# Designs tried in a protein design run: designed miniproteins, single chains, continued (5). Part 3

Each design is a single chain, and the fold is of that chain. pLDDT is the mean over its residues in the fold that is shown.

## One batch from the design tools (miniprotein)

Design m16070
Fold by ESMFold2-Fast:
Structure m16070 (fold): chain A 80 residues (1-80)
Amino acid sequence: SAEIERAREEAERHLARLREHPYAEGMEKALQMDLEGARTVAGMVAAEDPEVGPEAAAHLRAAAEHRQRAEKLERELRES
């Protein structure tokens, strides 16, 4: 559906921006965690580097949230 496609595109857009940051490789692995795990890693990075960490953390959180939304919508469509 268009909603799933938009959520996937939004997650990929934030992931692409995340790849521009020094923490990109480690934080990209955090996207394999559930949403709470990804948010925890984002919080740790934001606390570790106050200059660039918060921006990288924001992109990780956004990517994880849009990915979770896409996965939820995909499950709902498969079960309907």
Scores: mean pLDDT 72

Design m16071
Fold by ESMFold2-Fast:
Structure m16071 (fold): chain A 109 residues (1-109)
Amino acid sequence: SAAVEALDAAFDRAIAALEEAIEAIKKKDLEAFERAAERARRALEEFAAAAEAVGLGELGRLGRRAVERELEEALEAAKKGDYKAALLHAELGLGILRLVYGVMKVVLK
């Protein structure tokens, strides 16, 4: 369905933005990380909206909040120069998003 295709596309955009954020952290490029994190937040908003359109709005909102919290913790760590902690939080955020999307795809089968 078009709604499921929109969910898949929104997930792909959110994953791409989180992977860009992780690469910026690995390079210790705070400015690039801040830009990638902003793009990830926007993509997560689109992901939550797409999830609502397929009847999974609550799971989409919970996933968005959890990933946004990890991005914020990663940003705070990076601002303090703790790029190891920033990387762990960003990777956890990526893992949470993959898990939430995986659950959604099982429910939508």
Scores: mean pLDDT 92

Design m16072
Fold by ESMFold2-Fast:
Structure m16072 (fold): chain A 103 residues (1-103)
Amino acid sequence: ALAAVMESLLAGAEVQLDLVRALYAAGKATEAQLEEAERALERLRAAAARVLAGDEAALEEAAEAVGELVRTLHEAQGSEVAEEAGRLARRTALERLRAARAA
């Protein structure tokens, strides 16, 4: 269950980064937003390896990386709720990871 949730989060994050890249190519995202999205995916990949190795602290790091990527995508789209979208994504990811860990 935990590995499947991590795989799902990573796959979603890769799609979100590709959307930020598409927005950047269209002149709608800044270079800083692209860099933030790329760093967030890198942090998620690093946290994912640690989560799967049994590091409980990495669950919050993985969720935070998901939240940062969602926030950045929403900012690049001109969303007024980017911070709220990021917080909701972080909370949902953490809840999914904790539930999968407990099962």
Scores: mean pLDDT 89

Design m16073
Fold by ESMFold2-Fast:
Structure m16073 (fold): chain A 91 residues (1-91)
Amino acid sequence: SELRELAKEVLERVREALKRGEKEFAVGKSVVIDGKRYGVGVMVADGSALFTSSGSRELAEEVARELLEMGFEGVKGISTSENTTVRLRRA
């Protein structure tokens, strides 16, 4: 799916930065699908991640699941019908 591809591209950049031992970085991408804009951003600093997503709850849930699998702990989020912001801590 196009939303899964968007999530995977951003999350791959997160994984590569972590593999390089980077402790502070920001990655993000936005796409337009059928005239609607979707975006994902991840900022990592001091063992925590701030994640933002726009356009889809499903996109937000996918990114949150993958970040937890990478070892970021805890999820606190603000969700609207189209936007979600989540903060996580690295384990």
Scores: mean pLDDT 71

Design m16074
Fold by ESMFold2-Fast:
Order: sequence, then C-alpha cells, then structure tokens
Structure m16074 (fold): chain A 79 residues (1-79)
Amino acid sequence: MSENNVPKLDEEQKKEAEEIYKKVAEENEISEEIKEKALEIMEKVKDKKEKAKVEDEKTLQMLGTVNAAALLKKQELKK
C-alpha cells in the first residue's frame, strides 16, 4: 500500500519534478527525455536517504509520475 513517507525534495528538485509532471500531462506520453530526467532525480533523492511526510497531494502525485517514468527507463536499461 502507499505510504506518506516519500523522499524529501529540495526546492530545485521539486521544480524539476513539477516540470516533468507538466510535460507528461501536456504531451500525454512519457518521452525518453522525461524518463532520463526522472531517473536522474530519483537517483539523487535516493542518495540523500531523507524521507518526509508529504502533506501536499500535488507533490505526492508528481513524485508518483516521476518514479513511474524512472522505472520505465530502468526496465529499458536492464535488457
């Protein structure tokens, strides 16, 4: 099940995640560029190992979209 504990994003990382989310919504597709950016953000957040309770539902939805895009890229790289 989903948890409220998600990696805490810095202001800059949050803006990047929001940009990815908007591009996905605008194009109605997840492009290779979006997948690459999503993977980079998720790797940086993973290294920080900081978790925070997300009260902002918009941020939670953005993180879900970015994580999904990153997973798609990881599947492509696995062969």
Scores: mean pLDDT 64

Design m16075
Fold by ESMFold2-Fast:
Structure m16075 (fold): chain A 86 residues (1-86)
Amino acid sequence: SMEKEKLELLKFLEEKAKLKEPLKLSDIPSKDRPILDPVFEYFEYKYGIKVDLDTMTLGEILDKIIEESGKSPLELKKELEEHLSS
């Protein structure tokens, strides 16, 4: 399901950020999470979108990125893996 694919993307972000707490779709991202800010900044630049990290939940942010990119969460995960390894 789309929900499961979103959760897999969040797990990937947890592992890359080495977060001790799991990310939830209902979470509003903290500006103090420096790894999440560059990830969403990448998608903003890539797809010409704007997300509000102070008011939007991770689920709302992912939905906007999915809608504007036309990509599944798993395709976005692969894209991030390629970007972060460069």
Scores: mean pLDDT 79

Design m16076
Fold by ESMFold2-Fast:
Structure m16076 (fold): chain A 92 residues (1-92)
Amino acid sequence: METVTEKEVEGAIEELTKLMKELGIPEEVQKAVIEWVRSLLGKPWEEVQEKMAEVIEKAGKKLEEEGPIEEFTVDERTKYILLSIAEKAKEE
């Protein structure tokens, strides 16, 4: 079973940190997202895909409550995904 490696986690943290800074995400949310990504270390990719699907579904539902998906920019959709990851990271 293929599992998440330290190299993949560190690469993801680097890319996400850059993206979150560009989008103006608060430092508290950035820390929660980074902690969530680090928690994936050593987990099977199947479990990671399932967790990502749950995050995307949560973000999608929030977006649908705010308005039609077509009216949102890529940056706005990405912000909702990052916020949903941070919320999930706070759930132990």
Scores: mean pLDDT 75

Design m16077
Fold by ESMFold2-Fast:
Structure m16077 (fold): chain A 96 residues (1-96)
Amino acid sequence: MSGEEAIKEAIEILTSEDEEEQEKKLKEFAKKYPELAKLILDLLKEIENNPEAQEKLKKEAEKAPDIISEFLNAIIELSKDPERLKKVIKILEENL
């Protein structure tokens, strides 16, 4: 139960249109779910400036179960905004 709720919370945070709320929620998320936050950080770093990694992640999302597919697609959408992506990476690094 806890793991699915954590992934749903991550999706909401990563897809947030409000940059200020996203930063606040990321800081809280890193404290509440440090292992998942570290996984997200590692995935974001791999796809940053790496189109091949982004394409691989997109293909994995197509094969994944619904909730994991939504999570991976949230990461892919974030990768389309390089400035937002860098900011999210920095927040996670500073709070882990």
Scores: mean pLDDT 82

Design m16078
Fold by ESMFold2-Fast:
Structure m16078 (fold): chain A 92 residues (1-92)
Amino acid sequence: MATATVEAELDGTVEEAANAVSYALQKIAREALQRARDVSVTLTPISENKVLVKVTVTADTPEEAQAIAESVRKALEYANKLLKEGKVPKPK
């Protein structure tokens, strides 16, 4: 098994960042994450309106871990776009 980590700084509160990341991972990275053996997501507030997001993915091979991490990186970019546009979906 192999691990890959993706880190991104998101412009928003912890609540907004958590909602944006959850939505983006399900929207963009859902199929890739189904191939993961384990996924951990950590949100660390670094200021009132900035959060460091760290996603660690474990997969059977380094190549699969990197491919899943690339999908996660795209999802985090989408999450940051939603935060900048004020279009973060709220969970019901």
Scores: mean pLDDT 81

Design m16079
Fold by ESMFold2-Fast:
Structure m16079 (fold): chain A 113 residues (1-113)
Amino acid sequence: EVMARAVEAGRRMLEELVDGSVEAVKAELSEILSESRTFTEEELSATEALLTASARIVGRDKEDGRLLTFSLDVEVRAYVDAEGVGHIRTRVRFRFEKDGEVLEVSGESEVTV
């Protein structure tokens, strides 16, 4: 039951974080591209950004006093290809651990700007 609730909560949190990260990076990349439409191929190939964020929460289950660990890792990579198209790739990993039982959920998405 704790694992089932963690999966649902993690899935909702992952969806919100992925959407939020993608929109933030997309807005910034769109601004850069709109201001610099005359970029050379060399400048475009150099337009790559990497954002990473990690969170780890350790606690105890109120019902049995056992150790609980929640870990969240987010990676957002933004780059511009040779055709001048912006790409945003997001990877998210959620990990829940209790009594040596590990549940890991990961997601990956890619959008163009």
Scores: mean pLDDT 60

Design m16080
Fold by ESMFold2-Fast:
Structure m16080 (fold): chain A 94 residues (1-94)
Amino acid sequence: KPAPQAEIDATVAGAEREIDEASRHVQLAREALEKGDLETARQHLERAGHEYIVAALYLAGADFAGAPQETVDRLRARLNEVKAEIDRLEAELA
């Protein structure tokens, strides 16, 4: 059964915000890696990983609350893209 629209909207907004933050830290990690600053790259990658987990929890909450399937699918696609970038950077930093 759908949650109140305000709760759905807030949970979707939470997912979008955390995906944006994770994506930002992925970009900062990549920039640091390109400059040879491995320590800064690892710090940003750890933050991106944490933000990814929080985003995944918000997305699961939005799906459970009854957010539109199109919205859930779009956010899940973005989350999968961020995860692929994290995995690639993690491999490059190993």
Scores: mean pLDDT 89

Design m16081
Fold by ESMFold2-Fast:
Structure m16081 (fold): chain A 88 residues (1-88)
Amino acid sequence: SKLEFLEELADELQELMTRFEKGEISPEEAAKQLRELARKAKEKGFDKIAKQLEEAAELFLKDPKRALLLTGAVSTSLLIESWLLKKE
């Protein structure tokens, strides 16, 4: 379902952020994972989310700290949307 996809995507973004902050993955690996997640989001019709994840991926190669903040903002937006959908 749409709700399940948003929750799974939020979890994957949180895991990516945690692994990056712990130094377990490189900026290049973070960018690669974000691009894969963006592709999946686009396939599900989440074009805005896909664009934001692509921007975060590009930013990881230029400014990883700012990329982490953008990824966190996207994750928070997904959690809010998921929470709103659960009220229906």
Scores: mean pLDDT 85

Design m16082
Fold by ESMFold2-Fast:
Structure m16082 (fold): chain A 73 residues (1-73)
Amino acid sequence: MTREELEELARKVAERLAEEMIKNNIDPKKFYERLLEQLEFDYKEGLLTPEQYEIAKRAVEEAYKKAVEMKKK
């Protein structure tokens, strides 16, 4: 998987995560914090490359921002 493919996948995942947070009335901030902790742990354990970690972290941030904006009425 190339960086470009990873970035496209990350964007799609971010959109899906934002929609799931809204649909299931999940607190976006708590969900975001938990996912960031898991990503940092996986990166420290060597389960993610630096590139994968950066892209995944960005996707989680984008999902959080989108979910927060969608919750604003």
Scores: mean pLDDT 76

Design m16083
Fold by ESMFold2-Fast:
Parts: structure tokens; C-alpha cells; sequence
Structure m16083 (fold): chain A 113 residues (1-113)
């Protein structure tokens, strides 16, 4: 169980890092403000979710970790929809999708506890 949780958290942390790089590239190339705002919201939601899940697990509260992951997935799905609606380039959408996929994987692992 502990190994699967660590692997899922690491995958989410890596996806968040790549999303941060995508936001940096978008800024350098002068992407529209709607794209930058959606990427910032998505990155903030993913970081907050990772922190909340880690804190809940450190406290031994698996139900709180599941609730944090579910809330985070909903927030990231909303931000990803905004990102797509803003006409974001494929690299940004792929980075955002990777974060969502990693969060869904984390939820599956948490629900298996």
C-alpha cells in the first residue's frame, strides 16, 4: 500500500513540474491571458491537492485524503475545460491532462486502502 501511494504522489509531483514548465513556455511565447489564467488555476489546484493529500495521509486520515483528491480532480477538470475553450496549444493541454490522469490514479490508489 505505502509503495503504491508513494508512486502515485511522485507521478502527480512530476506531472505538476511539467505543467509548470508548460506555463513558463506559454509566458515566453506570449500566450493569451485566458490560457495563462487557466494554466495558473490548474497548477494552483494541483499543488493544493498534493499538499492536502500529503497532510491527510500524514495524519492517518484516508477519508480526508480521498475527499481532497476528489475536490482537486473537480477543480482541475474545470480549469482544463477553460484551457481547451481558450484554444491552448497541444503541449499545454497534454501537460494539464497528465496532471488530471495522475490525480485520478492517486484517487484509485487511495480508494483501494
Amino acid sequence: AEKAIREALFELEEAIGLLGIALGIARIVGAPEAVLAALRRLLDAARATLAAVRAALAAGDVEAAIEAARAGIAAVEAALAELRAAGAPPYAVRAAQAVLDAMRRLLEVLESL
Scores: mean pLDDT 91

Design m16084
Fold by ESMFold2-Fast:
Structure m16084 (fold): chain A 73 residues (1-73)
Amino acid sequence: SHMQLQKLLQQIQKIIQEKQNMTPADGIRIAEVYFEAQLGNPEAQRRLREIEEWQRQAQEAEEILRRLKEELA
């Protein structure tokens, strides 16, 4: 529906904005979480799963935006 499309666009905008605000320091922090998770730290393993889910959502948002731009152009 029209309302569902508007909500989807708002979610896409939010995720893209969050990705654009990512810094090199955020990348280092993600790498640290990855290494700690590999060492068997349960808290780091939980955070890694959250990071992976966010990355999946960000990739989906970028693909949706790319396809929308293609159809509107």
Scores: mean pLDDT 76

Design m16085
Fold by ESMFold2-Fast:
Structure m16085 (fold): chain A 74 residues (1-74)
Amino acid sequence: MREEALLESFRKDVEEFEKLKPEYDARIQRLKEGLAAAEKAGDQEAVDFYRSQLLALDIVRKLFEGIKKALEEE
């Protein structure tokens, strides 16, 4: 694989993520609301589910922010 093709692929992925960022933020907000409701209800299974989803999305966000920063420092 050529380096230019790999960098172009990463730029497209970052652009796609930025386009979806408002939807991503809205999803995070819904998950936080679900977590708060589950905690209030004492539903530990639901709490664990929402925490796992929020953690997974945070990892994805950090990955894309890291790629974006690396491309900017190029």
Scores: mean pLDDT 77

Design m16086
Fold by ESMFold2-Fast:
Structure m16086 (fold): chain A 88 residues (1-88)
Amino acid sequence: SSLEQQLQQVVEEAKAEAYRIPQTLPPEKAEEALEELFKKASEQITKLLEELGKKENLSEQELKTGIESFLAALRREMEEAAREGARE
């Protein structure tokens, strides 16, 4: 699959798992699990974005800004999914 498809898959899997975590774990463990999930997804996304940056010959600053923006969006989406999951 393309790097773009791999990025989309990582994001969707992270959101789905973030939704499930509060439903399956007590609050203390849910918080830890959400942090570990974000770390894992962030590592995968960073590597995929680094590969895209190499292909597109992005500057270090452009790549850094792109990664920071993408990870900030991922965090917000995962937090939203977890809040939705926690309502059940």
Scores: mean pLDDT 87

Design m16087
Fold by ESMFold2-Fast:
Structure m16087 (fold): chain A 96 residues (1-96)
Amino acid sequence: MTKQQFLDSTAAWLDFWSTTVDPEAFAKVKAFVDAVLEVIATDDAAFQLVNENWEKLMRILHKILQGKPLSPEERAFLLEVARKIGLEELARALLA
């Protein structure tokens, strides 16, 4: 998708979950997503990486919002993608 379509879809997704999930879980996910959006705004390589992996990332973030356990493979995937865009610390906070 285009960068603008990505931004619009992500904003709508966050708004949808803002009132229906645990506030602390939502705050952690929102902090991570906001940081992702900041990185991709100025880094086209980071945008390409995130865009190619976003469907799987959204599924993992959705499980976190719902308090569902992540598999070791899902945890490793989230940390690896986050590390590549400089957001490993925020990803570790999501998994705490």
Scores: mean pLDDT 79

Design m16088
Fold by ESMFold2-Fast:
Structure m16088 (fold): chain A 91 residues (1-91)
Amino acid sequence: SMGRELVRQAEELFRRGDYAGALKALRQAIKVGSADDQKEAARLLVRLSFAAPQYRQQAFAALSEIKGSENVAFAVGEILREIGDQIDKEL
């Protein structure tokens, strides 16, 4: 699927250190992907937010746009809350 291909492309870009490219692909994956594609995109957005803090706000915004199943929204919410807690501990 297009969403699966976008997630795969984002993973490759992330491994190369192209965080801007990865973020763009992940945003598209969220818009066109299945619930499973959105879950994979969410996990990579979380990793990206830690690897590239300059894109963290954009990554969080992308996570908040996930409108999949109730379970997907719940999982994204839990990940976002965990990240927020970890950031607060570092400050």
Scores: mean pLDDT 77

Design m16089
Fold by ESMFold2-Fast:
Structure m16089 (fold): chain A 67 residues (1-67)
Amino acid sequence: SNAKKEAISRLRDLAYELYQKIKNEEVLKKAADELSRISKRILNAKTQEELDEAVKEAEKVVEKYSK
């Protein structure tokens, strides 16, 4: 599905942003684990709404750990 590919691509961009912003390895590891769980939700998503919610949560993870 193109929608899932776009969601995974967005998640990859968010992971890269996280890697650039977080200097503490322990914090980065925790944030990466949360994004990994969200990637599994994207892969298992059956609706556009589930994909959108997962991407939104990934964006919140980046916001939370980037401050």
Scores: mean pLDDT 83

Design m16090
Fold by ESMFold2-Fast:
Structure m16090 (fold): chain A 68 residues (1-68)
Amino acid sequence: GPKGEALARAGAAAPGPVTGAELGRAAGVSDQMGRNAALAGAQLGGGWDPSGETATGEGGRMGGRAGG
């Protein structure tokens, strides 16, 4: 849906490590939604930190590819 696509685009556009809360803010959704996306990315092997501390460019790239 639109929120998932916004989260995927925000992840792909991340210039480096980003927290789930920062991802949520960049996508225009809640910090909790961003943290939930980071946890989902970690389960898919996308290089996301399940504690919500940081994410890497591989996770962002995969999210952007799925959202495009």
Scores: mean pLDDT 58

Design m16091
Fold by ESMFold2-Fast:
Structure m16091 (fold): chain A 65 residues (1-65)
Amino acid sequence: MLTEELAKKAAESSEGAAEAGKIVRELLEQGDYEGAREGGEKLIAAGPKNGAAQTVGGMAVKAAE
């Protein structure tokens, strides 16, 4: 599960955003669509000015629809 703390750390850099994307992908592969969506939303909220975090978070929410 992508925690709020992990989402904030991920929002600090492009590498962090990529790591968060890996966690979200793992949740989707496990069928945890709610966890993936929540994780993506947390990443978007944590990095409003980080383009990589916004992109990864948006893709996670979209994939969980």
Scores: mean pLDDT 72

Design m16092
Fold by ESMFold2-Fast:
Structure m16092 (fold): chain A 93 residues (1-93)
Amino acid sequence: METVEVALAVKANGKWYLLTGTARSDPSDPAVLTGKVPKEDAPAVAEVLRKAMEETGVILEVSVNDDGTVTAVIRKARQEELLAEVGLAYTRR
């Protein structure tokens, strides 16, 4: 079963934050990415991701937990489909 590691880098408040997860080769299966962000920066990270959701359609869902965990659900995408504040990388496992 082929899986791909996915990294999503988000620029908020002048800093880059990393969300990581795995994607399956089936294009109907979205990737769920999770990252730990300081509580003070979590709202800013979530707003950048929601903006990407509204403007690109690559981000399907965004959630933030009280502990500063940010979760994003994304479809398969290329870097060119994202905002300048969002970096995407796929690494074959």
Scores: mean pLDDT 79

Design m16093
Fold by ESMFold2-Fast:
Structure m16093 (fold): chain A 93 residues (1-93)
Amino acid sequence: SFEEEIKKLVEEVIRLLGEIKGLSQEEIDSLIKAEVELLTDLFKQKDYESIIALLQRYIDLLEYALPSMTADQQAEAQKLISRLNALIEQLKS
């Protein structure tokens, strides 16, 4: 589903940002769980404006972190940014 696609992408973003920040796997998994629960509630409420704002925040965080990333992390971040932008366009239509 579209909801599951967004949740999966947000999970990938949090994992990358968490690794860059030096968070433990347990801390990363806790953050993913909290964010997935928030997304579930926003989708139930059909609060697409808040979902779009959340995805845009992740793009901003990835772009901000980009200059401090390794080449492999930069390539992954750019793919995630492209996927986030595509989902935002779908949410707006």
Scores: mean pLDDT 89

Design m16094
Fold by ESMFold2-Fast:
Structure m16094 (fold): chain A 77 residues (1-77)
Amino acid sequence: SKTLTVTNLDGSETTLTLPEEISIGELLDKVQAQAPGLGVTQALLAMMLSIDPERTLSAEEAVELIRRAAETDLSLA
């Protein structure tokens, strides 16, 4: 498993725990359940994941995708 700490739009932090492999649908569900305060970052992540919803991600790929979504959101703040 991997853990990722993300900064929410209100400046609070949320820690996500991911299994070794996760489907895109499961990743979105975990983000919604464990990090509901991501706001625009969550919407951006969902848009990115909609490109290939059938893909299975490794924990490393999932962490990187969430990190990029959070980083993009923060660059607009």
Scores: mean pLDDT 64

Design m16095
Fold by ESMFold2-Fast:
Structure m16095 (fold): chain A 55 residues (1-55)
Amino acid sequence: SEEETIRRMLAAGRRENAILVESYELRQKMEKENVPFEKRLEILGEWNVKLAKEG
């Protein structure tokens, strides 16, 4: 399952992999909530700005 895949990625987690997992989880959340494409781009843009400030 996808949940098992995420769990294994987190369990083996290195700092580098955490960003990939967070991106995947954000994508899944947007699909579950049926977020429109334009709004998804906005959310991803804000997430990228956050990463740039923290990294």
Scores: mean pLDDT 74

Design m16096
Fold by ESMFold2-Fast:
Structure m16096 (fold): chain A 77 residues (1-77)
Amino acid sequence: MISLEEAKKFALEHLDRLKEEVRAANLPEDIKQLVLEGLDFLKKEIEKATSPEEVLILYDRAEALVENARKVAEKLA
């Protein structure tokens, strides 16, 4: 079983990496800004999380947000 502290450390480190990937990505600026704001919201929610399972669900949402933004940008191109 992963501890709450280990889950938060994992999620926060990887979420900061996702933010850097979004900043470097060839996404429309409006989409990029919305994704970064969404990731900042999820980061705050992860910091407030009370179980490892909640942390992992929130992190999965962060990955899905980035993936969906890329798919939307490809359809608009």
Scores: mean pLDDT 83

Design m16097
Fold by ESMFold2-Fast:
Structure m16097 (fold): chain A 61 residues (1-61)
Amino acid sequence: MTPAEVAGGIAAADARGAGKPLTLSREQVQQLADSFGVTPEQAEAGMRAAGARAGVEVKVE
């Protein structure tokens, strides 16, 4: 399991709970990346992959 998958997992879980697509700002992506010690690119890739598996669309502003 990569750190990017961890970041993606939490974002996808929140989106599923709300029943809506997840829209993230660049600042939120950066904050998640910093929290997990990964690059913003890895965090975004992980969020998109986790969203796809959960059937939730992830959008980044």
Scores: mean pLDDT 69

Design m16098
Fold by ESMFold2-Fast:
Structure m16098 (fold): chain A 100 residues (1-100)
Amino acid sequence: MSSIRNQIRSGIDQIISLLPSSSSDQIVQALQVIRDSAIQAGDMRTVMITNRGIRYAQQGDVDGVRSQLNQISSRLPSMSISQLQQLLQGIRQAVQILQS
């Protein structure tokens, strides 16, 4: 079975691959869902990262969005299991938004 961190990394990579074909509105909605999962987990650092990502998405800056998603990925080794479980839920919902 893939570890929870590997499932989140795979989901983030999938989101990044979908960014060039996604509307700014879809990207904003996807990042809002990830932010909401971070709020539920009390993870202020991921909330700040997703807020910056939302701002980049609103400006049409796909490279800025990608950078913020990669920052989330780099934090996975230091996150608690409860934070990882909330983030996985948010990432899965974000993928569904970008595939719709």
Scores: mean pLDDT 89

Design m16099
Fold by ESMFold2-Fast:
Structure m16099 (fold): chain A 80 residues (1-80)
Amino acid sequence: MSVREIMQRLVMEAARELQEKAPSLSPEELRELSRRLIARVVEELRAAGASDEQIDQVVAALETHTVDLVNRLKEKEAAE
């Protein structure tokens, strides 16, 4: 498996878990889940020999997705 294939798999799996769990989590719980997933993804990418640029791209993609989900949850909390 190439680093690129590992990146694609890890991003898809992490994004899917965040999306599936986000509606049932508080903003804090979602941030904690995201941090744990990102940390694991970074470790696996480093072990696979990914460059700093490749790791940064994956982290940025997951963080952007998490911020969007957190903002949606905060809007719901602010309404109640």
Scores: mean pLDDT 79

Design m16100
Fold by ESMFold2-Fast:
Structure m16100 (fold): chain A 83 residues (1-83)
Amino acid sequence: SHLEKALRHVEEAIEAARAGDIEAALEHAAEAAYHVSKADSPKAPEALRHLYEAMRALREGDIEAAIEHLEEAKRLIEEAIEE
């Protein structure tokens, strides 16, 4: 499903961000956003907002803020899968 693919990509984005691999983190965050945008869930708009904020933080070099937003997106995606 799109939500399961989004979860995989957000987890990979968090791992890349923690490793300091900004390009990989941005790529995986963008893929997660694509899959969330295709999912039918009331949690999708908020998860997308956090993914876009994470990508903005990554571009600005704010790794701490990026990881916080990626973790919130992950939580929302996991909740959407459980529904």
Scores: mean pLDDT 90

Design m16101
Fold by ESMFold2-Fast:
Structure m16101 (fold): chain A 77 residues (1-77)
Amino acid sequence: MTFVVGSAGAGLAVQEAYEKGVKEADIIVRGDSLTGGFGGAMAALAAAEYLKSQGKVKRAEIVEATDEYGVVRVEFA
């Protein structure tokens, strides 16, 4: 499942994917003018790592980061 969000929506998108019971989600985070897609991808990864500490996420990684967007792939427990 794919989500397209800004950095502020990154954690909510990861939680929503978990609540929907999907096994894997790609969180596409729109870049900003200062950090491009990297800053948004780091925000999504931080949210996924927090949920991993709660046993809800098995793994998460940044799979792509460009000036326009970042992509974080999340695998749920």
Scores: mean pLDDT 78

Design m16102
Fold by ESMFold2-Fast:
Structure m16102 (fold): chain A 62 residues (1-62)
Amino acid sequence: MKKTVVNTTGRVDAAVKEARARPELSLREIGERWGVSAGAISGLLAGTSAPAESGEAAQVEV
């Protein structure tokens, strides 16, 4: 790819930074805020100086 306008990297990076700053928030909520998947945030956190289990909190409600 020579000229691909992709803002995805910026969004994911910002989401990861927020996840680190606010670990109490679920990755799903941060992902929704930044328009990225929780899996993308989790993958970066797991590969970059963070435990792989930072976003296990899940609120189950009908």
Scores: mean pLDDT 63

Design m16103
Fold by ESMFold2-Fast:
Structure m16103 (fold): chain A 61 residues (1-61)
Amino acid sequence: DVDQAKQQFYQSVTQSKQMIDQGTPLSDVAQHLQDAGLTPDSAQEYAQKLAQGVSPQEVVE
């Protein structure tokens, strides 16, 4: 089972992008990413990148 954890995380990042597109506050998006296993600092960075239009794939890579 190679990359299953990465695939699961990618889904969480994709869901976070959908939350941003629906107008969810970045603080709530960052919390969702923390629930997926990111540190608070990384969750904030990922949420900001998604809000700036970076794709979920590019954020994970």
Scores: mean pLDDT 78

